# Designs tried in a protein design run: designed miniproteins, single chains, continued (2). Part 18

Each design is a single chain, and the fold is of that chain. pLDDT is the mean over its residues in the fold that is shown.

## One batch from the design tools (miniprotein)

Design m4637
Fold by ESMFold2-Fast:
Structure m4637 (fold): chain A 86 residues (1-86)
Amino acid sequence: ASPADLEAETYVALAIIAVTVAKLSLERNPLTPENIEDIERLIKKAEEMVKKAEELLPQMSPDTAARVRKAIEEIKKEIEEIKKKL
């Protein structure tokens, strides 16, 4: 484990939290312009965290990098599914 491993895993965790909150808002709240803007801000934050994790991939241990890549792929898929519902 390197400092880059922990930092990248932290960015992935933050992206997962942002996507989860966006999904819950989409399911539970009416699609008002204000709620759409809130969901879009959460998605943008998740995309920023994913980008930061991707930038750390060359500095990570191979095993952790493989797990982080898989998590990033799943997060990107969730983001696209949310965007299709807006």
Scores: mean pLDDT 87

Design m4639
Fold by ESMFold2-Fast:
Structure m4639 (fold): chain A 91 residues (1-91)
Amino acid sequence: SLLDRLDPVIHETLKRIEELLRRAEELLKEGKPEEALKLAREALKEAEELKEFLEEAEKNGAAIPEEVFEKLEELLERARELIERAEEELK
């Protein structure tokens, strides 16, 4: 199925975004806002690219589970929040 072909890509990309956000949060706690900002921006970019990929896949007839979009929106919000926090610490 189309889902069987997309699922590994979606799963791996979501895992990578989570890991980037986790690392950014830890760097921010360690007082390294420049490094945290870099990783949070990378996470945002990957999440935005995945969202565009999934929206194009749906346009072409793929059925993407609602939970994937919900998780992706959560990750996008977390990335934006981390960017704002890191930028604030950099003054």
Scores: mean pLDDT 85

Design m4640
Fold by ESMFold2-Fast:
Structure m4640 (fold): chain A 70 residues (1-70)
Amino acid sequence: SESEITQELMEEIDKLQQKLLDALKNGDLDSAKKYVDEIEKLVNEKKDKLSESMQKYFDDIVNTSKLLVE
């Protein structure tokens, strides 16, 4: 179901965001950029299975994550 896909995606993104924040805290910009790339790839793989509003929600997360490493 869309609810199950959304929950799974949120859990996977949360894990990656925690790794991203840890990398930023340690000044490891190379790892931080890698985690941002992984978040973007994960969202793009699942996005077509989500409602338009949820697609926008996850796109906003990707864009915010990109700003943290620029």
Scores: mean pLDDT 85

Design m4641
Fold by ESMFold2-Fast:
Structure m4641 (fold): chain A 75 residues (1-75)
Amino acid sequence: EIEAVLYLMQAAFAEKNGDFEGAGEWYEKAADIYEQNGRTDEAIEAYRLAAESYRKAGNTEKAEQMEKRADELAA
């Protein structure tokens, strides 16, 4: 889906600029779209990227939520 790809690009740009909280939010949005469209592998990867970004931002609660979503989807 084009929208999910655009969100991944926004996340990467935010991450390059040190906006890790914003990057996490964009990765989470991309992951949600991939999940809704049945693109499970892409959703798992995007949730894990969101978790890493949230962790770098110091948002451990959101990071753990994203990791849990990825793990449940991978099960």
Scores: mean pLDDT 86

Design m4642
Fold by ESMFold2-Fast:
Structure m4642 (fold): chain A 70 residues (1-70)
Amino acid sequence: MKEEIERLRKRAEELRERARELRRKAEELRRSGAPGAEEEARKLELEAEILEGVAALLEAVASLLEKLSS
């Protein structure tokens, strides 16, 4: 059980890291002011939000399993 909890937390961290990269790319696009950059930046931000949501869910599951395992 502990190994499973550790894997879930590691995966959540990896997803949060990927989300941060997407947000940085979105900021760069907005800073460029290029035509269509705002729309592309919004799509990257949506992807980041989805990844952050999945990471939060994995962390919540890990915390629940930890409590159930003593």
Scores: mean pLDDT 84

Design m4643
Fold by ESMFold2-Fast:
Structure m4643 (fold): chain A 65 residues (1-65)
Amino acid sequence: MSTKITAMALLAVAYSIEGYFEKVEVKGNKITVYLKEDSPETRKAAEDLKKHAEELGLELEVYLT
């Protein structure tokens, strides 16, 4: 993977360890995140990740589990 996608994947995994994300998938330049629940905390974590993805020119998809 490129350094950019690797950095984003690591950030997503960190949020997953904190319990915000149920699952993280990486495919090419796209990161897919599955939220553990629909809460202000998980939405804020997803929004933070989206800002970083936009800065790096990467695709981010967010799904509710």
Scores: mean pLDDT 75

Design m4644
Fold by ESMFold2-Fast:
Structure m4644 (fold): chain A 78 residues (1-78)
Amino acid sequence: MGREASIEEVVRHLAGDAPYLTARGEVRELSGEELVEVVLRVLERTAAEHEAEGRLDSAAAARAAAELVREAWERLKA
């Protein structure tokens, strides 16, 4: 599957504090679209946290990763 330094690994690291972002008391498999939404929300939170700490370069990196995830998903669902 994913290797270290892949988008999946980045998402895993960022979601460490929120492993079940869409659980809400319900356990089910995520659709591809739902998974992408979860990943994008995690990256958005990470960008906001870095920006709040004055780490603008790290915030920019998180936004760039979000764009890569969005583009990859558009290709996969085509």
Scores: mean pLDDT 64

Design m4645
Fold by ESMFold2-Fast:
Structure m4645 (fold): chain A 67 residues (1-67)
Amino acid sequence: MKTEEELTPLETAELISRFYVAALEGNEEEYKRLAEVLGIDLSPEEVKARIERMTAGGRAGAAALAA
């Protein structure tokens, strides 16, 4: 368990900011990619639940308008 290619604190902060933006945008691919880079190890169902929770308002609104 070595951090040979560990990010600087500033680079980590930038990635965290992008991670939140991806979550707010509902960009699942970018969210998962950034979670992997940041070392966030979630089960597939937890990842789906978290993305659903973060984007629930937007997705639910779009679904309601489509109905």
Scores: mean pLDDT 62

Design m4646
Fold by ESMFold2-Fast:
Structure m4646 (fold): chain A 69 residues (1-69)
Amino acid sequence: MEKVEELEARLRAALERLIQAHPDMSKEELDRVADFLVDHLAEKYGLTPEERERLRAAVRAHIDELLKK
């Protein structure tokens, strides 16, 4: 649980910096980058399928929140 939360926080910070550097990036491009990073980190840290999907859902929700009106 805490491990997934730590990875979520790190990905959140990385995505915020990415959006600041590339404000013209589309939601589809951001979702693609997020999916790539989640899958890569899940393999690196040995996340279960459930933890991987939880991390993916949290990161995608954060992108939606950042792009919200």
Scores: mean pLDDT 77

Design m4647
Fold by ESMFold2-Fast:
Structure m4647 (fold): chain A 86 residues (1-86)
Amino acid sequence: MKVTLTLKNATDAEIEALKKLAEDYKKKGYKVSLKIDGKTATLTIENVSPEEAIAFLLTAIGYELEGYKVTIKIDGDTYTIDIDRS
């Protein structure tokens, strides 16, 4: 499976947390890309298990419960998660 997680209007702490998450997945042998453009950070992880993809979805729901705007799109084996602090 492929997971793409985008944080919009992210704090510096959220961007650093996402950088750490990207490095952890790279160390585990996953194909990972991280793009940072100002306050927008996009993390893409390929070859995740279904259980790991569900964990990302649960994390996104956690952000929604904290008042963030969360959009989730599932297209076959691709999970796209957009999280925006407005």
Scores: mean pLDDT 83

Design m4648
Fold by ESMFold2-Fast:
Structure m4648 (fold): chain A 68 residues (1-68)
Amino acid sequence: MKLSEEELNRIVGELAAAVFFTAGKNAGLTPEQILADGERLAERHRKEYGEAFAEAVLETVKANADKL
């Protein structure tokens, strides 16, 4: 099975966002703070890792924030 660079970046973005969200929650950050920090992370790396990574980070953070 061959993963495209786009698919790999998406998977990495999802994993990074999940770890980031868990760390933020354990540190006592509010859902709003975690979401804002996630947006900054996605924007900062959008040019380096592409749209798929940035979208995956934002979608994963938003989905997890909505569960709190």
Scores: mean pLDDT 74

Design m4649
Fold by ESMFold2-Fast:
Order: structure tokens, then C-alpha cells, then sequence
Structure m4649 (fold): chain A 55 residues (1-55)
């Protein structure tokens, strides 16, 4: 899987652990920066994870 897939999987894991979307986004932005990805990539990963958990 890509680093984008890793952001998505981590966002999903943290949301399942009961972390707020705001806390998860903050952690995903940090992880995206470490991977050389953008803030937008982190935001998209969190939004996708939220959509999959709610639908």
C-alpha cells in the first residue's frame, strides 16, 4: 500500500479508539509531514475514515 493508504488506516484506527476527529486530524498532519505528504492528504484521509465509519 501507499503512504496515503497508511494515513487512511491510521486515521481509521485512531477514530475507532475513540479519539475526536480534531485530535486525529492533528496527528495525521504530523504523520503526513514525516512522509513528505501534504496537509490536504491528511485531511482527505480523516474525511474518508469518518465517511466509512458513519456509512
Amino acid sequence: GSKLDELYRKALELLRQGKSPEEVLKEMIKLAEKYGLTKEDAENAVLRALRDLLG
Scores: mean pLDDT 86

Design m4650
Fold by ESMFold2-Fast:
Structure m4650 (fold): chain A 75 residues (1-75)
Amino acid sequence: EVEEALKKIEEDPTNFEAANVLLKAGKYDLAAEVYEKILEKDPNNRQAWLNLALAYGKAGDFEKAAEAVKKYQSL
């Protein structure tokens, strides 16, 4: 599962499904990196902002999590 998600990210570093697998597996820092890349290309992806906020919060980056929540709420 995680290994397959990592292979998908090597092929497409903005693979949303792979980022979701990493988030579910507790790979919070890596999931956050992928969501950040997704949002660089599509800053209006509301679901990616919400998932990024969760990833940051679980990783202990509360300031970044709060910023991502504000972005989610503004969309």
Scores: mean pLDDT 84

Design m4651
Fold by ESMFold2-Fast:
Structure m4651 (fold): chain A 63 residues (1-63)
Amino acid sequence: AALAPAVRAEVRALAMEGARAADAGDYAAAAEKYRQAAELLAKAGDAAGAATLRAQADALAAA
């Protein structure tokens, strides 16, 4: 609970970096950023959010 706002801010920053990398065509960097965000969400107990970001990372890594 005490770390939730900081965790959410970090996840958002990582997801934005991933989106920018994907827009630039750097799918490997995008996938890595989404994996980092997913790991952070999983550690925070957000299994659904983590699964969504892992799926995005896997799709980008396959591109």
Scores: mean pLDDT 81

Design m4652
Fold by ESMFold2-Fast:
Structure m4652 (fold): chain A 91 residues (1-91)
Amino acid sequence: MDEELRKQIEEAEAALAEAEAAGTISDAQRAAALYGIGLLYAKLGTEEDIKRAIELLKEAIELAEKTPGADPKVLEKAKEELKEAEEKLKA
């Protein structure tokens, strides 16, 4: 388990890559997308998936902090999820 989560990740990563390649995504939208993909990896719960979630959440936080128009809720939630993911990796 989880074919549905893996499919959602594949679709989200493909959509993000396509939007980045096309130049159609803002930094604020990219931060939100990285946060969302990070959440999906965290839900999978394997060590490798949690490590990937940590990478994505850190990128989302860094991008949101440097982007004045970024949703402050994305920054807040990404920081909380990063803390949870790092604690799971320690266990």
Scores: mean pLDDT 83

Design m4653
Fold by ESMFold2-Fast:
Structure m4653 (fold): chain A 56 residues (1-56)
Amino acid sequence: MKADKNLKKANQAIHDGDLEKAEKYIKKAEKDGAPKSKIKQVRDSLKVTQKLLKDK
């Protein structure tokens, strides 16, 4: 429950291009016991977005 809320906020931050905010919410989700698979999915999205922003 708490972990899902933080993962949702992390995904929103990634969508907004706020990578620092996304990292913050990912760390909170990890502390709240989010499943490793969901953490990996959000982390992968963050890395793709970081690459796109660097290449623009």
Scores: mean pLDDT 78

Design m4654
Fold by ESMFold2-Fast:
Structure m4654 (fold): chain A 61 residues (1-61)
Amino acid sequence: SLLEQAERLLDEIVDALRAGDSERAIALLEEFQRLLAQLSPDDARRVLERFRERARELEAE
């Protein structure tokens, strides 16, 4: 599903950021934004909430 694809992209973005691979992170983020445009508003909101949570975890590392 599109939601599962968005969640997978989020995990890949976080992995790229932890690895310091900014180019990969940017490319994945662009794909993530395109996928978000195809999600329902509720699904997009849930995925964005998870993104914010994962970003906070990275800042705490």
Scores: mean pLDDT 82

Design m4655
Fold by ESMFold2-Fast:
Structure m4655 (fold): chain A 118 residues (1-118)
Amino acid sequence: ADLETAVRHLEEAAEALEEAARLAREAARRAEAAGDEEAAANARRVAETAERALEHVRKAREAAEAGDLEAATRHVDAALETLAAGQEALLAAEPAVREALGRAAEHIARAKAALQAA
C-alpha cells in the first residue's frame, strides 16, 4: 500500500516536472524572440532544474517498484535537493511554471512520506 502510494505520487511528480520543463522551454523561446537574454537564461535554468529533478524522480520510481526503499529514498532526496538548489531561478519563473513545480514538490514530499511509512 505505502509503496503503491509512493509510486503514484512519483508518477504525478514526473508529469508535473515534464509540464514545468515544457513551459519553461516555451518561456525561454519567447524571451529569446523578444531579445530578453536575462529572462531566456533564467527560463533555461528552470527547464534544466526540472529535467534533472525528473531524472531523479524516474530513478526513485524504478527503485520503489523494485522494492528498494533505500535507493528510492536516496533518489527522492536527490530530486528535492535539485529543486532546492535551483530555488532562486524557480521563484522568478512564470506563474504556470511555478504552479507545476509546486505540484511536483508536493508529490515528491508525499512520495518520501509514503516510503518512510513502508
Scores: mean pLDDT 89

Design m4656
Fold by ESMFold2-Fast:
Structure m4656 (fold): chain A 71 residues (1-71)
Amino acid sequence: HMLSETELNKAFALIQLATDLAVARSLGVKEAEEYARKAIDEINKATSPEEILKIYQEARKKIDELLEKSK
């Protein structure tokens, strides 16, 4: 069984976003936690590798911004 590009991109994105969620939760940054959770839901609904990468990249930028603004 070979993972499709969509399945591989989903697995990668979900692992990374789950890590972001855990970090945000540990730091108490509720906005970043909520954004990571929303992004995970959107990745699960995505049907193409391009859509997955776009959602992931946009989510990572926003989460990083939210984490940087929190002390």
Scores: mean pLDDT 82

Design m4657
Fold by ESMFold2-Fast:
Structure m4657 (fold): chain A 70 residues (1-70)
Amino acid sequence: YFNEGMTAFKEGNYEKAIEYFEKALEEEESYQIYAGLGKAYEKAGNKEKAKEYYKKALELKKGISLEELL
């Protein structure tokens, strides 16, 4: 699903990119998927949703270092 979302994003189909990235989140939660959603919403003109997903991506990225220090 993530690769399909990236393909749709490159084609300028941001609504379809959002759909595929949301499906990717159902299988696995990752900062890359949240970043993809942020970019897709930003390009679709939804800056509020873009900010929400960018924030989620940053939270997950910071968490990786803490999990390694367990």
Scores: mean pLDDT 74

Design m4658
Fold by ESMFold2-Fast:
Structure m4658 (fold): chain A 70 residues (1-70)
Amino acid sequence: SEGKELSEKVNGLTSEQKRILSLIAEGKSQREIGEELGISPSTVSKHIKEIKKKLGLKSTEEIRETIARN
C-alpha cells in the first residue's frame, strides 16, 4: 500500500518535478541536477521544496530512501 500511495503522489508532480525526482533517486546533488536540466541550483531547490510538500517528506534524503524502497 505504501508503493501505491507514493505512486499516486508522484503522478501529482509536474513533468519538471518528475525529472528532478528521478535525478534525486540517482543520487545527484542540487548543483548536478541544475547542470543536467539547464536551470539554476536555486530553481532546483524550489522544485525540491514543492516535491517534498507533494510527497509529504521532510528532506531530500527521505526522498532518496523512499524511492529506493519502492
Scores: mean pLDDT 77

Design m4659
Fold by ESMFold2-Fast:
Structure m4659 (fold): chain A 79 residues (1-79)
Amino acid sequence: MEVVGLVVIPLPFKVGDEVEVSVFTPEGVEVRKAVITEVTETSVVLEDPETGERYVVRIVMRDPSLSSSALGVVFRDEN
């Protein structure tokens, strides 16, 4: 999977929540909005409602002392 960005997801999260994704572009970091469409045991799936692009988020940092958010690495969903 190609790493396309990072996201900070407020805890607790659920399907339908809107999050801001920091997308890596050649010009720098671009902030885009996406909606949580699916939650699995290990991943969160996001969809950009404007473009229909689908992203898979892997939660890489969940600090119990920072109970308000989780850091995820954003991948493009490749077939």
Scores: mean pLDDT 73

Design m4660
Fold by ESMFold2-Fast:
Structure m4660 (fold): chain A 97 residues (1-97)
Amino acid sequence: MTLKVNSLEEAEELSIRAIAELEVREKSVEELYERIKRSLENVIKRLKEREPTPSEKSAIEGLLRLAEEILKLTDFPEEKRKEIRELMEEVRELLNK
């Protein structure tokens, strides 16, 4: 894909959306749920062990944006959607400490 991008932030936002669209197209709802859940649980475990570096915080914020885009692009069962949103909220709370 050849895109002219004016800034690194624009490139990152386009990349996150492109990845989310690809994941939704290529993966089942169950596969997306398992992948997002595992990633968020691993992040929560890490954040409980120590404070993130600025680089780690940026990567975690990128993961949260990717998860949000996937939730917007696919119709998860309500129970699974709620579980992912609760995990995302726990990550946000830990990042703000």
Scores: mean pLDDT 75

Design m4661
Fold by ESMFold2-Fast:
Structure m4661 (fold): chain A 86 residues (1-86)
Amino acid sequence: MTVVITLKGATVGQVIDAIGVGVEVELRGATFTSTSSGDTTTITIEGVSAEDENFILQQAQAMEAGGSKVDVSRDGDTLTITITGK
């Protein structure tokens, strides 16, 4: 499956953490791409396993607990996570 993580108004630390998640799942056979424009960073991860999807969702929940707004949506094989920094 494909996971798209969009970070809006995120801190440098939040962006680094999200990139770290992408790199970790890439080591397990996924494909990782990161693009930044202004205050928005988009991370696209392709070939994600169900185990790594759960890992990514747990990291997003941790960011929400830390004060970020997290919105999750699914359309077929694509999971979209939008994280808005505070």
Scores: mean pLDDT 80

Design m4662
Fold by ESMFold2-Fast:
Structure m4662 (fold): chain A 68 residues (1-68)
Amino acid sequence: SLEERVVERVEALIDSVPGLTEEQKADLLKTVRFAVRYLVEKGYSEEEIERLVTEAARQLVTWALSQQ
């Protein structure tokens, strides 16, 4: 599914970044799943959803690391 493809991509991104806690990783993946579902409901294309959610995940990772 689109959700699983996006989650897999974000999980790979998270796994490549040192310093995130297990709680931060779990919360980010949960947020990603909800974001994909929300954008599907709003009529975004699969390509737009993959791009937007991946970019948002990168920003969230950067923010989370800045809190440490």
Scores: mean pLDDT 83

Design m4663
Fold by ESMFold2-Fast:
Structure m4663 (fold): chain A 60 residues (1-60)
Amino acid sequence: DLEENTAIGKAGEAVYNGDEETALEILRQVLDEETAEKWLERIKKVIDNGRATVAELRAA
């Protein structure tokens, strides 16, 4: 669903900037609360994995 994919992208930007509350609010506009929470956790894991990779590159 295009609207859901757009909201997930915007939520990802909010999580990346450290604003998890805004990310959850964005997701809740297009998803059920339970589904929104599941997507928030998935987005956090993806971003954390990306940050771990960047930290390894900085240590090299």
Scores: mean pLDDT 74

Design m4664
Fold by ESMFold2-Fast:
Structure m4664 (fold): chain A 89 residues (1-89)
Amino acid sequence: LEEELKKLEEELRKARQTALNVQAAIDYVRDLEPVLRKLAEEDKEKAREFMQKLADSFPDPAVRSAVQTEFDRILKEVEEREKKRKAAA
């Protein structure tokens, strides 16, 4: 009982630290977003490769997953804007 409570407390501390690391990584990607969007508009394949290498540089799998999700969002938004421009032209 007491040992199980200590394990739960340690798991909660680890989860909180992971959440903070994930948020910091998301904020970092958002700061880079204007540069990443410009790269994606000029060369989507190079942007995808760069984003994958950057995501792989994070040692925590949860952080890598969160960063990859933000990169996917940026790429989709660039694709949707290009579709709108072509439809409006």
Scores: mean pLDDT 78

Design m4665
Fold by ESMFold2-Fast:
Structure m4665 (fold): chain A 60 residues (1-60)
Amino acid sequence: SMEDLKRLGEKYGMTLSQVQSLVEALKSLPRDLMVALLQHEMGLSREQAEELLDELEKLL
């Protein structure tokens, strides 16, 4: 739901719009590339990036 996406964003310091953009990117890009981009752009560890993507996929 939008509320779950908002809460996930708050946990990782993202706006709802940023989380929605990440959802759209996941439809077009391989997961490994998304992990690398999250590490580079947001300074997340690999484990944190993978957890974020796992939580996001559960909401889809």
Scores: mean pLDDT 81

Design m4666
Fold by ESMFold2-Fast:
Structure m4666 (fold): chain A 60 residues (1-60)
Amino acid sequence: SMKEELEEFAKELVELEEKGVSGIEIGEKASEFARKKKLNDEDIELLRELAVKIKEEKEK
């Protein structure tokens, strides 16, 4: 499902950030994914929320 793909991709983005990949490169990858998958505003917001939640949980 789209939600499962968004969750997996959000986790991938957080893992890249943890590995020291630049925010510019992470942003480029996210933009490419959104373009490829034809994400709407709701999908983009969900992706952002999932990435934030994963990152916050790992920082505890």
Scores: mean pLDDT 80

Design m4667
Fold by ESMFold2-Fast:
Structure m4667 (fold): chain A 61 residues (1-61)
Amino acid sequence: SIKEIARDIGLALRAIGIGLDGGLRGKPEEGVREAERVASEIKDEELREKAIEGARKLAYG
């Protein structure tokens, strides 16, 4: 449903933001761990994987 899609997108954006915050705080490993916890709630497998990848890139890059 549209509500489920919207939730998954919201979780993906949150996970990516957590990764960025971790990087900015000099704690990229902590940021990635928290982003992975948030992303675990995403039902779409591909979106979940991309959210974790994005979070990792922003945390370390």
Scores: mean pLDDT 89

Design m4668
Fold by ESMFold2-Fast:
Structure m4668 (fold): chain A 65 residues (1-65)
Amino acid sequence: SAKELLEKAEQLIEKAREYVRKGDFEKARELLEEAVVLASKAYEQGETEGAAELLKRIDEIKKQL
């Protein structure tokens, strides 16, 4: 479901933050790219507000890498 996609994307974002804290920016970028794919699928399935918030959060993190 779209909710499961958002939950999975949130888990990937949290994992990416852990890699940022460790200085592994390459691994963090890979996880954020996967989170973008899942959030975009959730958006297409009608979870527009939740997906838009996650996509904004991903973009903010990526700009700091």
Scores: mean pLDDT 87

Design m4669
Fold by ESMFold2-Fast:
Order: structure tokens, then sequence, then C-alpha cells
Structure m4669 (fold): chain A 57 residues (1-57)
């Protein structure tokens, strides 16, 4: 997958959403047309959905 950097902290409010801190790196495994991506945190190893707008490649 692609490695991306989190540009803004995000708190997952749904069970399938990922909580991320600014500057954290993730591996993107899927991109969705609704503006979300499926990503795995390199810090925690957890997988979940995150808004694509918060990531830079």
Amino acid sequence: GEIATVTKSFTGLQPDELTLKTGEKVTVTAKHDDGTVKATSLSTGKTGLVPAELLTF
C-alpha cells in the first residue's frame, strides 16, 4: 500500500474509524469514492477508516 502522513489529528467516533495523531504515518490499503480511505497505523498496527483529506502522500 501507499505510505501517507497524517496532517491533522483525527478521533474515530465510529467503531470502524481509526484515531490518528498529526505526523503519524499510515499504510493506505483502499481508497473509496466517498472521500475515506482504509488505512493501517504504522505506530499501533490498527486498521480502520480515515478521511482522505487528512493524509498527504
Scores: mean pLDDT 78

Design m4670
Fold by ESMFold2-Fast:
Order: sequence, then structure tokens, then C-alpha cells
Structure m4670 (fold): chain A 84 residues (1-84)
Amino acid sequence: SLEKTKKALEKAIELNPENADAYLGLGRVYYKMGKLDEAIKYYEKAIEIDPDNAEAWRGLGEVYRAKGDTEKADEYFKKAEELE
């Protein structure tokens, strides 16, 4: 379940607060749950730790597209592509 995945990722962060992949994972879980503002928070944390993480930039693009902010979505998708 998404809740079980969320709890496992939260525990991973408690053990290692610099785990960018765990923050990326939380962003994805919250996005799938429809909690878009929380998804943004965790994707931004992943980028803060690892700014070259193309998947986190793509995740932000997907969330902003879901919010109807197509301009921000395009900016984040472009950033993800630049990191290829």
C-alpha cells in the first residue's frame, strides 16, 4: 500500500536525513495520493540534497501540470531534460 511505502521512506529519512532517493520516493507517494503540496515539498528536498536528480525535477513538472500550472511544469521538465 502507499501508506506502507510512505512509512518505510519516512524511516529511511530518520536513519539518513541526506537520502535524496527517499525524499524523491516520498514525493512520488504523495503525488499518487493526490497530496500535491506535500509532493512538491519532498521533491524540493530531493533537489536541495541532489540538484542533478533529473527524476525529482520531472516529478515537480508532473505535480505542477496536475495543479494546472503549465508554465512551471514546462520549466521543470526542461530542467530535467538538461540533466540528461
Scores: mean pLDDT 88

Design m4671
Fold by ESMFold2-Fast:
Structure m4671 (fold): chain A 55 residues (1-55)
Amino acid sequence: SKDELEKKIKELESQIEHVRAVLERLAGQDPTIVAVAEHELKRLEEELKKLRDEL
């Protein structure tokens, strides 16, 4: 339902915000860990776009 999509979108937005905060904190740390977090952020952003397109 539309309500379920809206809830999932809000959850994804919260996850994206959290990952961005973690990336800021990891600045200058192990580049492998940073790269993994950046890849995760991109994946979440792509999923968010798909869900928004379904609305």
Scores: mean pLDDT 81

Design m4672
Fold by ESMFold2-Fast:
Structure m4672 (fold): chain A 61 residues (1-61)
Amino acid sequence: MVTSFEEALSLARALARGLVAERASEEEKQRALDQFAKMLREEGLSEEEVAEIREEFERLL
């Protein structure tokens, strides 16, 4: 699936909210962040776009 920056940002917010709601551990949060970043790179997002999305994700955790 080709993911736009806006779609990736929306997904990051949804995933972060889910992790907070489930009271995920710091290890689970880090694992989810790493897996999400890997997925974004595979979808062709730039390292700059991935970095912005990571910052938003971490801000919401």
Scores: mean pLDDT 79

Design m4673
Fold by ESMFold2-Fast:
Structure m4673 (fold): chain A 62 residues (1-62)
Amino acid sequence: GAEEAAKLAEKGAAAGAAGGGPTGGRVSNWQAVKEGASPEDAAKAVEKGGGPEAGKGARLYA
């Protein structure tokens, strides 16, 4: 769900910054969608949890 997506997104964004850069945020968004969150929910949650334009990016990918 959206709250799970938010958690994954924030974790991914932090991992990207600390371990690999913007890729972390991207991976986190994919993980949220994989868990069953819709691209819209994932984008919304990532925007709340941080993440680089994840809301806009996820909508484009969907």
Scores: mean pLDDT 52

Design m4674
Fold by ESMFold2-Fast:
Structure m4674 (fold): chain A 94 residues (1-94)
Amino acid sequence: AELDLSGLPEEVQALVAEIEAFLAELKATADAATQELLDRLGRAIKETAVESVKKGLSLREIRRQIAGLIELAARYLPPELAARLRAFAREVAA
């Protein structure tokens, strides 16, 4: 199911697009189980962005929540992919 992101602030839309591009790069070389997990992460990130904007959270708070989701997902991935996800989560949180 696609979420309507067009109503979100441009900064949040740009953040989601950057994350989706990163996850797509990881999925390109991943096995089916890892692809499924990365797809679920992408879905959770979009839902968190929409809900956080509805709650009136700042971009900084949205970035922190999304970084937390990425860190959580990294626990279920192979060590090399987990390291890449954690590095990206630190960039999102900054």
Scores: mean pLDDT 83

